# Designed miniproteins, single chains, continued (5), part 45

Each design is a single chain, and the fold is of that chain. pLDDT is the mean over its residues in the fold that is shown.

## One batch from the design tools (miniprotein)

Design m17540
Fold by ESMFold2-Fast:
Structure m17540 (fold): chain A 64 residues (1-64)
Amino acid sequence: LDKELVRELAKLLGIEVKEDATDKEILALAYEALLLAGRDGKKVLKMSDEELEQEIRREIEKLK
């Protein structure tokens, strides 16, 4: 999962992200950010890393 992509969405949503965040922490932040952006928990939990990145990119584009 692209850590910088997750950080970008989190910053747009006002979520604090640690500079030293682990891969697991980044994945958890991706779920949290997408949930905060209005995505359904059931949907995001079923996503692959590739699907998560696509949804994150789409949400970043929408918020800009």
Scores: mean pLDDT 78

Design m17541
Fold by ESMFold2-Fast:
Structure m17541 (fold): chain A 79 residues (1-79)
Amino acid sequence: AAAVAAAKAALEARMEAIATETLRAWLAEELGIRPPADTPLRDLVALARERATPAQLAALQARLAAALAPYVAEAEALE
């Protein structure tokens, strides 16, 4: 594999970590929910969908997009 593949894998790992942190912070501040530290990203997303209003979900999507934008740009530059 080219160095590009390794860089993409590293970016994907960073994006998942940023998404997890952003979602945990959002759940705590907007919904007052503090899931266990071992809760995976997919379950955090499920909690948000179950407990949030459509307007709150739209705000979460915008916040995630803003947090991940630099990493998405890096990933696109690798292609």
Scores: mean pLDDT 79

Design m17542
Fold by ESMFold2-Fast:
Structure m17542 (fold): chain A 70 residues (1-70)
Amino acid sequence: SLEEQLRELQAQVEELAKEAGVPALPLANFRTAADRPLPLEQQVEALKRMIEGYKNFIAMEEKKRKEELE
């Protein structure tokens, strides 16, 4: 179900946030931006984008660390 997918995606976001060493962003951000309750499909898409964002952030941080180490 979409609710099951949301729960799994939320867990992935929390794990990635811990790996990145940053605070997890609350889902309420997407609802506030929309100024209305988002349908479950849109919430799933938002979480998937957030996951990709965290993965990109981690990769970028790794590149910076390699450059800093010289």
Scores: mean pLDDT 70

Design m17543
Fold by ESMFold2-Fast:
Structure m17543 (fold): chain A 70 residues (1-70)
Amino acid sequence: IEFNEEALKLAEEAGISEEQLKRFARGEQSAEDYEPLRKLQEVAGLPVDGIVGQATLEFLSSHITKRETD
């Protein structure tokens, strides 16, 4: 999958890589992702809970410009 420029810019501000965003968009989260997710949520104006919940998944899904589905 590919994210739009807005999501990538916000991820960069939060110190999150594109590979981490791809994992989050798949609903994959480890304990080490807690702090980076809180930073992403803060810069994106989402609820800051450090969890890939509904609001964060909706944000990521709405900012995908390209999907790989094979």
Scores: mean pLDDT 76

Design m17544
Fold by ESMFold2-Fast:
Structure m17544 (fold): chain A 111 residues (1-111)
Amino acid sequence: PAAPPTISDVKLEISGPKTVKKGDEVTITATATVRAPEPRKLTVSANVYVNGELVASATKEVDVEGEKQVTLSATIKAPDKDATITVQVLAETEDGARSAPATASAELKVE
């Protein structure tokens, strides 16, 4: 039994076409600092929400010794209106200890 991991410094970036239209693919990239009190393997997940609705998830397994910066990306389809994109990052140990969620948000402009 290990102490739960922690997440900090969540950064959200949106990459897509210069003018985003409904149905265009945009890439959501989340970068976060993950800390484990002991060296171990963590499952880091990023859940992508559009106006509070879960639309995509990305998961990565990482070996963490102290602190590690982790980047996760997911592709979404643009909605028909300007929207708030929120990413929630979580880390979990193999034995089920979970971090508190950490979030970042950005506005997506749609024409």
Scores: mean pLDDT 84

Design m17545
Fold by ESMFold2-Fast:
Structure m17545 (fold): chain A 107 residues (1-107)
Amino acid sequence: HHMTVEEVLAFVKEAIENNDYEKMLGLLRNLVRELEKVPGMEKAAELARDFIERIEKSPKPISKAELELGYRFVEALAEGKLAEVTASPEDLRRAVVEAFNRFKEES
């Protein structure tokens, strides 16, 4: 059984509740790699890189509101609601799931 989008989002919510910004960074870094493989996701990859930089440069502990922005970004990608991407919602969902699977393998 492959991981569903709902399982990925539940994992991200748990990371936020635990203030585990390292897990959030790990997922976002793998998400950038998967987005860069798909034509038409250049804007999504740029936004993911911007979130990584913001979290890395923020004072610790990271605020829950700031981590929640990362969750909203992953949710928008998974639901195919991110503006300015030409990729299909299915390709976006696949990128999110693949990023999570790679993060789990590297952990």
Scores: mean pLDDT 72

Design m17546
Fold by ESMFold2-Fast:
Structure m17546 (fold): chain A 67 residues (1-67)
Amino acid sequence: VDEAIEEARRQYETTTSPEARAAFATAVRNLEAGRHAAGYGNIAKGYIAMGQSEKAKEYFELAEAAL
């Protein structure tokens, strides 16, 4: 989870996509609150907004596993 929080924070700080930034911000809030499935799902949405389908798939699989 710590790795996912750091990844989402880094992407939030570096992305130029407003849609991706909103998704990564939501991901950090959910992961810090212990809502792992929602957190991973929002990281995946951020990567979809950036056109990074491979990374998005990895985080959707983590979200499903956390349910």
Scores: mean pLDDT 82

Design m17547
Fold by ESMFold2-Fast:
Structure m17547 (fold): chain A 98 residues (1-98)
Amino acid sequence: TEEYAEKILELGRQAAEALRRAGDHSGADAVLNAAQAAADEALKNPEKTPEMLYAMSLLMETKARELAADPRFAPAAQEMLRIGKELRELGEEKEKEL
């Protein structure tokens, strides 16, 4: 549970860095806030860890879609999709433990 909370924060930080490189500073702050809230919820309610990981994955997919609207940000969109996939896979892994 603590390990998954740490992974949420790590992947959220990577996503925020990708958004900052694309010039979306407010989006980066929103992702960091969402990652902290998801990590805190996972620590408070361990049974919700997969839900928090899936929620973060969906946020990454949403941000990737927003970035993909401008072809100049295609690399950032691809990084967001990669991070979202990793979050989803972690959620699937944690579900198997429950």
Scores: mean pLDDT 87

Design m17548
Fold by ESMFold2-Fast:
Structure m17548 (fold): chain A 67 residues (1-67)
Amino acid sequence: AEAPTIEELVEAYLAAKEAIAALPAGSPAREEAERLVQQGEEAFDAGDYRTAYAYYRQAAEVGRAGV
């Protein structure tokens, strides 16, 4: 698979954060999405942009499903 662009990474991260913000505090979906964002941030810090992008995308999907 191709490495994501920085723009794609930023957009995925912001989409995940926006989806999380729409969820009620303490919901299982919010907790799961927050964990996925943390995993994505750890991967990004390690320079693993493909893994970071996958986690951010998954966090956004979980967050949207939990609304």
Scores: mean pLDDT 82

Design m17549
Fold by ESMFold2-Fast:
Structure m17549 (fold): chain A 91 residues (1-91)
Amino acid sequence: MKLKAELKEVTVEEGVTIVEIEVTDDSGDAKAAEELAREIGEEIGKEAGVPANISIRTEESKGKEKKAIATGYVALPNTGKEIKVEEKVIE
């Protein structure tokens, strides 16, 4: 099992910062991918010092090997703070 978390996009709109993260599991474990995406979203909110609104969408890819992809959207009030997301790979 290999979980990979990546920062995809940071968008700033009218007082809201939206951070998009993507977690991929190469064994097709959608639950593990979703749980890691949620954990990262909660840490982003905690680091920013504000309540974060976290939304997660999970998709499974079917082929020679199943992959699970969890996309997390973290919405934060614009605090004027720089948001940092750490890339994580868990093998």
Scores: mean pLDDT 68

Design m17550
Fold by ESMFold2-Fast:
Structure m17550 (fold): chain A 100 residues (1-100)
Amino acid sequence: KLEEYKKILQEVYKELSELLQPLYEELEAQGVPDEEILKKIFEKIREYLGLTEEQIEELEEIFKRMAELAADPSLKEEEREEAQREAIEKVVEILERAKK
């Protein structure tokens, strides 16, 4: 869900989350579907950070997995926290590789 992706981005890259907040608000106010909003957000992230197509696809997959884990009621808090930590580590690695 869009709200879960917003939370994930805020936790892993707060500055980028703040930069993208007006875009989320504009698209949501226009009634754009969540899937299309997410597509535009990742396109903007790719542009802003200078990511390759492969790197943005990897980032999208990590966010999708984190959102799925957040929505799974069978997982214990400790299991979610560990999975979130691993996902954050992978996101940071991608972002570090993007630094020129």
Scores: mean pLDDT 74

Design m17551
Fold by ESMFold2-Fast:
Formats: structure tokens, C-alpha cells, sequence
Structure m17551 (fold): chain A 92 residues (1-92)
């Protein structure tokens, strides 16, 4: 089911994001690289959530709206992390 797939995808993405964040805390020298990887994961997550929302629009419009909102939040965070990674690279 699209609903079950979307929830599983979100859980897996969240776990990977947490792992990358832990690596960034432990390895200051790799922070720019790790923030870029986190931003890429969030962008891919946003794309997936929009596709899932479109597929659910007729059967579960409430969940579709929630997934669209989650996608917008993921994109905003991705942009912020990409910008911070750029700033870190300019400081080096």
C-alpha cells in the first residue's frame, strides 16, 4: 500500500538523517560533506513524499495534505543545510 510504503520510507530516511547528523558531530572536518549528504537525502525525501501524496489524493486527501506539508518542510531544511555547507567550505 502507498500509505505503508510512505511511512516506511519516512522512518528509514529519518534514521539515516540521524546517523549523518551523529557523524557530523563526531567529525568536524567532514561537516560540509555530511551536511551536503543530509540535504540531498532531504531533497530526495521531499520528491518521494510529493509522489506519494499525488497517488493518495483521491483515496486519502487528508494524508496527501500531510505528506505535501512534510515535503515542503524537508525542502526548506535541505536548502538551509546546503547553505550552511557552502558557508563552511568558504571558511576553509
Amino acid sequence: SVREEALRYMAEADAELARLADEALANPERRAELLERMAELLRETAEYLREAAERLRESDPELAEILEAAAEHAERLAEELRKKAEELREKA
Scores: mean pLDDT 86

Design m17552
Fold by ESMFold2-Fast:
Parts: C-alpha cells; sequence; structure tokens
Structure m17552 (fold): chain A 67 residues (1-67)
C-alpha cells in the first residue's frame, strides 16, 4: 500500500531562499498529512507497512520524497 500526497505552492513572487522555505513548509505539511493517514491505517491493521510518497511542486518545479 502506498500513501501519495501532492502539495502545490505558488512561489511566483518569492526569492530563491523564500522558494526553498516554501518547499520545506509544503513538505512538512505533506508529511503531516501522510502520517495522519498512516496512523489511521495502523489503527485498523497494525501489520501494514505503507510506503509514503510526497510530491511538492513550487512554480512547476517538482520534487519527490519517498520513505
Amino acid sequence: MTIVIEVEVDGSGLSPAEKEAAREEAFREGLARALAIFQELLKKDPSLYPRIVIVVTVNGEKEVYES
């Protein structure tokens, strides 16, 4: 089972440093959402080992994070 979370950020007015901060914030948000789903799945079946995939897009620049 795989949990996929996609987060999109409009960084069109941001400096490079601000875009990186926005990407980190989006990843943190996505991770929190993925962990909430993971915990709900584990409450139902503790033997599950779901994979987590988080996709963060900032101004069309896509980064993929996998566990």
Scores: mean pLDDT 78

Design m17553
Fold by ESMFold2-Fast:
Structure m17553 (fold): chain A 61 residues (1-61)
Amino acid sequence: SKEEKKKEIEENYKYVKEFAQRLADVIAQRDGPEAGQAFLERALKAIEEHYKKLLEGVDAE
């Protein structure tokens, strides 16, 4: 169902955001806190845009 597809997308969205946070921490350790924060901001924006399109795709079915 559409509801089940949306739940799966929302669960994946949560996991991907957590993964991006962990990568930002690694970048901050290597390249400093400003680099980690810049990566996180770009990654979260891209992730948000991607998942918004996925949810819109489910509604278009």
Scores: mean pLDDT 84

Design m17554
Fold by ESMFold2-Fast:
Structure m17554 (fold): chain A 74 residues (1-74)
Amino acid sequence: LPASVQHGIEQARRDLAVLKSIPKVAASEEGQKLLEEMEAEIDRMAAAKSDEEVLEHHGRLIELAKELYKKHLA
């Protein structure tokens, strides 16, 4: 993977760890499922064989993050 993509994946993992530490999110079954789906998309980005595949999973990660914000953080 390009260094910029690797850095982005590492940052996403750190951000995910912060989100997992928020008690209200961690206590919510829906919140936990969204966090698990976000982690799966980060893992898929790390395993991606092409830039197109990275962008696809990054797009899904952004959608999940927006849903988590609207339902559990707003």
Scores: mean pLDDT 79

Design m17555
Fold by ESMFold2-Fast:
Structure m17555 (fold): chain A 94 residues (1-94)
Amino acid sequence: MEEVLEQIKEELKKFAEELGLEKERLEEILKEIEEVYEKNKDLPEELQKALLVYEAQKLVLEELLKLGLISEEEYEELLKRLEESMKEFLERLK
């Protein structure tokens, strides 16, 4: 699981570099991902991975919205699709 966390952190760093995000904002994003990891350590590995990917993608969408690269309408649609994908994953685990 630490390997998955490090991979997600590296992808977020590359995303931040491509978009020219400030170092302080990248540090905030990485902290949120680390908090999700810590909160979910006792969950099954499949669910831990899904939650980390979900939060990383959600944070990326928030940054795209803040930078004006997507509209609020596009953000809401993409977030809904992300939430529906997570719901389908959770239903499959039952």
Scores: mean pLDDT 81

Design m17556
Fold by ESMFold2-Fast:
Structure m17556 (fold): chain A 87 residues (1-87)
Amino acid sequence: MLSDEEIATLRKIAQAVADKELHTKVKNVPKSLLEFALGQVIYGDLSTGVPLWGAVTILRYIPTKELSEASGVSRGTISRLRRKLGI
């Protein structure tokens, strides 16, 4: 189960991805799927399956370096979140 701090960090990452349009640079994944995933993380309840899937999807398809540089979240924190989400 994610802590409130980890949930806040995932929302910060998703907002940075949306603001800098990093999802538009992802190859081999429909833009609409990534936009849906971003909306689920930013506005949804991350204790539920679909918003949690959204977080997994964003972390899976966007490189840790780009997520770190866009959000200001450390690469180490992003790598720990990936492990907690089974990525």
Scores: mean pLDDT 83

Design m17557
Fold by ESMFold2-Fast:
Structure m17557 (fold): chain A 66 residues (1-66)
Amino acid sequence: MTPEEEAEIRRIAERIKERTGLSDDPVDLEMAELYARAVLAHKQGRFDESAAYLERMRALERERLA
């Protein structure tokens, strides 16, 4: 992953945090980052990676609620 891709992921994650009012909870921040990575991968045509990030996000949500 390039520094430019990491910067874009960070911008997307910050936008999600702004819209959702996310806390500094590490799990909430990781979920936002996984969603941002999925969005970037989808925009780049890396649909398999995008799906993997979304599944990881859902798995993390299930782990938190267990």
Scores: mean pLDDT 74

Design m17558
Fold by ESMFold2-Fast:
Structure m17558 (fold): chain A 84 residues (1-84)
Amino acid sequence: DELEKLLDSKDEKVREKAARELTKKYIEEGKLEKAKQVLLPAMSRKEKSADFYAAMAEIYKAEGKYEEAKEYLEKAKKLGYKEE
């Protein structure tokens, strides 16, 4: 996938955007394990990212793990994640 190449970008913002877009794509395709395989290494490379916590919340919702989804969404909001 072309987005996977961007996960190794030297630009931090490019890496974050690629991880979010690729994770969202895999969630939409029902490939939740692939979504985690993309997101978890990205999160480990950055100690805190509002967007990554929000993406993890989306994965948990797709898995039916609503308590974990709420927890991660709250963590994202505390880190500055903005949603409608």
Scores: mean pLDDT 75

Design m17559
Fold by ESMFold2-Fast:
Structure m17559 (fold): chain A 86 residues (1-86)
Amino acid sequence: AAAEAARERAAALPENTEREVEIAEAIARFVETLDLAGLEAELRALLDDEAEREAALNAALAEAAKKEGAKTKEELLAKAEELRAK
């Protein structure tokens, strides 16, 4: 099965733990820069599963919202767009 093949690949490559570190790094970078497009590109490169990408994206947005004091996801995204424009 595809899941079994992925598990075997992960077992053969000890970088499976490094992938989790890379995801955390991408999230931390987004919290500092508010570059949503950059985060989405990094998550797409690191995660093939759309549900996993959405989970990581939501976690990143939650962390950035705490830092920026945004009340909603929409407010955070509007702030990110303003920072890119200015």
Scores: mean pLDDT 67

Design m17560
Fold by ESMFold2-Fast:
Structure m17560 (fold): chain A 66 residues (1-66)
Amino acid sequence: MLTLVSKEERTVDGVTITTETYEGDDGNRKVVTTSSSAGATTTVTQVYDKDGTLLSESVESRTTDP
């Protein structure tokens, strides 16, 4: 089961960055980073094991046209 451990939000140069960290019962961590600007949103999902080794990474980008 994944449990939300932390959620952080910050704004840098007009880009809002939200980082969500989930922890599994096996000690694996899932980190979801969402970067939102006026015209685009990028989501990066990274899964780490209990020792901090990166197991998988995916990137999804969405552009909002006028």
Scores: mean pLDDT 79

Design m17561
Fold by ESMFold2-Fast:
Structure m17561 (fold): chain A 100 residues (1-100)
Amino acid sequence: MEEYSENVNKTSELVVETMKKAKEKLKETKEKGTEEEIKKAEEEYKKALEKVTEALGKVASGELLYAYGRLYGDEKDFEEGLKYAREGLEIAEETLKELE
């Protein structure tokens, strides 16, 4: 129970930090970079957005399964929800690490 909430909260924090870093990097490159550097930064920003969306999608699916598992007493849905929360966290951690 607590593990699921901790994973969701940590994923949200990492998602916010990732998007903050990605936006700042893109902004700095647009102000100081060449056209080629700007294009590369835009592609990196899109990649970060896609990975963040994937992480949030895992968390959202996990939350739905977790809620249904608890409501109907389905242990499989409950465990699958927790698994999705863990996968979302892993994606968020790796995405932030790639952006440094």
Scores: mean pLDDT 79

Design m17562
Fold by ESMFold2-Fast:
Structure m17562 (fold): chain A 102 residues (1-102)
Amino acid sequence: GANDLGLKLIALSLQLMGAILELQQGNIDGAIKDLNSAITALEELLQEVSNDEAKELLKKAIDNLKNAISALQDGNIDGAITNLQAAQNELLKALDTILDNS
């Protein structure tokens, strides 16, 4: 239900915060691993979400996470953090949308 989806989105938001902290500590490989895990979890979550606005927000979050990984591969840590913050914002908007429409 919506509460279960909401808890999963909160957990993913915390995982992205963890990835940002890993980047700040220079753990690039750990951050990339966590981001790939988050993308997989979000792609699975998309199959459970019925609300079209929430689906669009989750797709935007996935795109921002993929852009963050690309930035890390290019050595652009600041660009990666910017994309992670955008992804976190999209997850929080998706959470609000799911809870308001449930």
Scores: mean pLDDT 86

Design m17563
Fold by ESMFold2-Fast:
Structure m17563 (fold): chain A 82 residues (1-82)
Amino acid sequence: DLLKKLEEEAEKALETAKKENASKKVIDAIENVKEAVKSGTLDLKEAKKKLAEAHKEAIEEDLYEVIKELEKMGKILDELES
């Protein structure tokens, strides 16, 4: 179940982002994807856009573990779009 995998990965990404003191923009993007999966309101296009913006922010902040977790989430979103 790709949606369950995305929710679990989003939770891990959220924990990592909080531990690395990521910006509110990064944390909010991850939280929004997690909540959208839980509520059954996931918009793949919007989620991919927000995740790409968070990924760019994490790169600018040099948050290597957050970058890795966001890339894992992005891969799952790509699989859901296929």
Scores: mean pLDDT 84

Design m17564
Fold by ESMFold2-Fast:
Structure m17564 (fold): chain A 101 residues (1-101)
Amino acid sequence: DEIEKLLQKAEEYIDEALELAKKIKDPDARSLVERAAEQLRKAIELIKKGDLLGAEISIGMALIEVGLVNLFFSDDKEAQKAAEKLLEAIEYLDKAIKLKE
């Protein structure tokens, strides 16, 4: 139940990031946000299956993509807001992994 609630909160933040992505005009910035969101959704599935190493790898890939948004699209307000939502999702996923260990 506690893990399920943390994963649901992560999914809510991922959904918020994807709604913000629809407003991103730069296709490269949008693509980075969408790929990061896909990696985090994969991490949720892996946590549910008990593949914590796989989940950590998927989160790591999402962090690289968020880092690229911060590095190359720092002046894109919608991209930066989407990146912030993805980082919030990662915090909830990290908490879920720690409870499942």
Scores: mean pLDDT 90

Design m17565
Fold by ESMFold2-Fast:
Structure m17565 (fold): chain A 74 residues (1-74)
Amino acid sequence: SLAELLAEYDALVREIGEFLERHEVPEALVEEFAEVVLEYNDLSVAGELTEARLRELIARLRELRRRMEEAAAA
């Protein structure tokens, strides 16, 4: 459901934020995270935040978190 996807998005944003407070990560990855959040906000304001768009944003956040964890481990 849309509500479940919104909750998943919020949890991922919070988890990435907490990760960035504890770990040094390349600025490029921080910028990509900011871009995903900005796209979410733009879609929300435009009334275009659909389940399909949320799934795309969630997938991008999951991949970004993986890349951040790999970068922090190096």
Scores: mean pLDDT 88

Design m17566
Fold by ESMFold2-Fast:
Structure m17566 (fold): chain A 61 residues (1-61)
Amino acid sequence: SPMQQQIQDIIDDAASELERTLGRDTAGTVQTRMRTLSSTSPSVDDARNQVNTLKNDAINS
């Protein structure tokens, strides 16, 4: 669906930023968690909020 594609794009963009900052292994782990949490998201905005929280938590750890 268009919503699922937008969510996947948000996750992929966040994972790319994390790979540049924290490296590929850490980015892969966080990306897997992003996919899991976003799989039950009721909206693109909910998924974006969850992805941004996980991204920021990883960077600020």
Scores: mean pLDDT 83

Design m17567
Fold by ESMFold2-Fast:
Structure m17567 (fold): chain A 69 residues (1-69)
Amino acid sequence: TSGGHARFMAGLAVDGLRAGADDLKSKGYTEAAEKLEQLAKEVEEVRDDVNKSIELFNQGAQIGSDALS
């Protein structure tokens, strides 16, 4: 109901995905980093949808985990 809460949560997801992308780039995992940056942009487009923001963030977390395994 409150777009402010959804946008705040989306902002946290974007920040987390971008921080993860920067960390992966610094370690040489450029492809995984680019995927996380793309997911962050997608979260910004769907910022009023908390569930979709969570799904995109979880996809980024899985990509990062797979790259570091």
Scores: mean pLDDT 80

Design m17568
Fold by ESMFold2-Fast:
Structure m17568 (fold): chain A 90 residues (1-90)
Amino acid sequence: ELDKLLKLVEDAYSKGEGIDGSWLPALEEAYATEEGRKKLEEAYLKGVLNAKEEIKEAFSKALIKAGVLSEEDLGDGEKIAEVVKKLLEE
């Protein structure tokens, strides 16, 4: 059961998708244990790393529409991360 949940989480993040609300009870059960928390965090990280380019592209397009980023900045994920960090540090 847990291994299947971990794969779903990793797959969702690798596709740039969010967590399905129907998974919340199972996620809370896993998060109740230290081992489950660590495995879920690793699944999130693996998913995000695999989806790096897709997440970068989708996120940068959203920032351009909001007028925060220019099309010139689309080339570098580090530049996008820097802009996001500045917004969060406000």
Scores: mean pLDDT 61

Design m17569
Fold by ESMFold2-Fast:
Structure m17569 (fold): chain A 97 residues (1-97)
Amino acid sequence: SVVVVRARLEVTGPLDEAKAQAEARAATFQAELARLPSVLGVSTAIARVEERDGLTVVTMEVTVRLRGSITDEELARIVAIAAEQGFRLTSLTGAGA
């Protein structure tokens, strides 16, 4: 079985700086997750780019595929790593038994 976690980060600033910051944080998050044995894959995407008051808001989304046997302790560690990089978990879904 597989568990899918989605996480989101918003960065506000000048376009190039906000985009670079979002991509750097996503890369760090991906690298930290790759060290965990329950992580099967990580994908990142810029989901949205919006302008507010002359600044850009960049929304980065990360999708993490996990082994269905993941423990509550390992899931809590993933949540903590996400929070350190400014990501919030947006969904958790199980796919198959």
Scores: mean pLDDT 84

Design m17570
Fold by ESMFold2-Fast:
Structure m17570 (fold): chain A 64 residues (1-64)
Amino acid sequence: APPLSLLEQNRRSLEILKEEKKRIEEEVKKNPDDIETQLKLLVLEIMIGATEYVIERMEERRAA
């Protein structure tokens, strides 16, 4: 396959992070008092937000 652009790499990473978040959300539902799993969910939410921000900045840069 051809190498992905940096923008496409970030979009793919975002998809993977969102899939991991769904898995961790299911773990939180099963063990709501597990602080370690709650912290993993928080970290994933931060990573998703940061990745979305990077993608938005890259898309704005292409529109200029």
Scores: mean pLDDT 80

Design m17571
Fold by ESMFold2-Fast:
Structure m17571 (fold): chain A 87 residues (1-87)
Amino acid sequence: MEELEKIIKKAEEATQQLLQLAEDEKLSPVQVEQLRREFEKAVEYYLEKARKEFSEEEVKKLEQHFKKLLDQVRAFLEQRKAEAAAE
């Protein structure tokens, strides 16, 4: 259980770092897309690790949490990109 929670916490920390970087408004559209892809790759990496160590039900729980984080990252990055383009 602690191992599972540790993975979730690391993913949340990575998400917060990504959102903080986007706040700087220094990202080009290309960089925004690159960060999104890197985030997706990191999520897949954590899920692959979880599939080897945890049950299918636990993995599904992780997938739901990661999907929520990924949706938040996508929404935030797109919003920041639109704001930068409008100015």
Scores: mean pLDDT 73

Design m17572
Fold by ESMFold2-Fast:
Structure m17572 (fold): chain A 72 residues (1-72)
Amino acid sequence: NLKEEIEELKKRVEELRKQAGDNKEALNALDQAERQIKLAEKYLERGDNGTAKMNIEQAKYYIEEAEKILKE
């Protein structure tokens, strides 16, 4: 369910923002993730599930980048 995946990604971003504090690189990656999440929501509302899936995968990529930055 794409809507459930989007909601889980939103919660994950908010959790990582709390961990990031003032880490500018992590916050930049999380901003990119939020942009992709908003695009996924927009395309899902339009019935474009294919584009929504692509935006979900891009959001996951940026979330993983933020997690890597925060482990350093």
Scores: mean pLDDT 87

Design m17573
Fold by ESMFold2-Fast:
Structure m17573 (fold): chain A 69 residues (1-69)
Amino acid sequence: MKPKQQKFGTVAPAEGTTWSEEQLARLRERARAVAEAMNKGAEKGKTPEEAARLAGDAGLAEQERLDAR
């Protein structure tokens, strides 16, 4: 069977871990920012390593934005 895998659009807790809906929503926002930065890096012909670095920076910036609310 084809595995159902959503890397950046869906965040699920590990078995036995309880997260609130607010925590899950925040993680989804961060995952979306990371995915967008990675896709933009790929569109600009950057290497996977460069795209991953941009994604990391975008994730941190989004977390700071969410923490400021």
Scores: mean pLDDT 67

Design m17574
Fold by ESMFold2-Fast:
Structure m17574 (fold): chain A 78 residues (1-78)
Amino acid sequence: SAAKEATRDQANQIVGDITGQTLAQLPPEHRPQALLAGIKAASQSVDIVDKSTDPQEALQQSRQIAQQTAQQVLQQAQ
């Protein structure tokens, strides 16, 4: 449905933005692992959107997953 596609696009944008900000904070040698973690977070966000009946809740959960993933990646890079 168009509504599900729009929510999926928004979730991908949120995860992509957070992943991009995380990559910018990392030295080049740590970026491939961070990118893979971001791809995994995007896949989890799409699954949440597909299973959710509330777009706003799905987007909030997508943001939370992306932020948690970013925090773990940044901590591992120390």
Scores: mean pLDDT 86

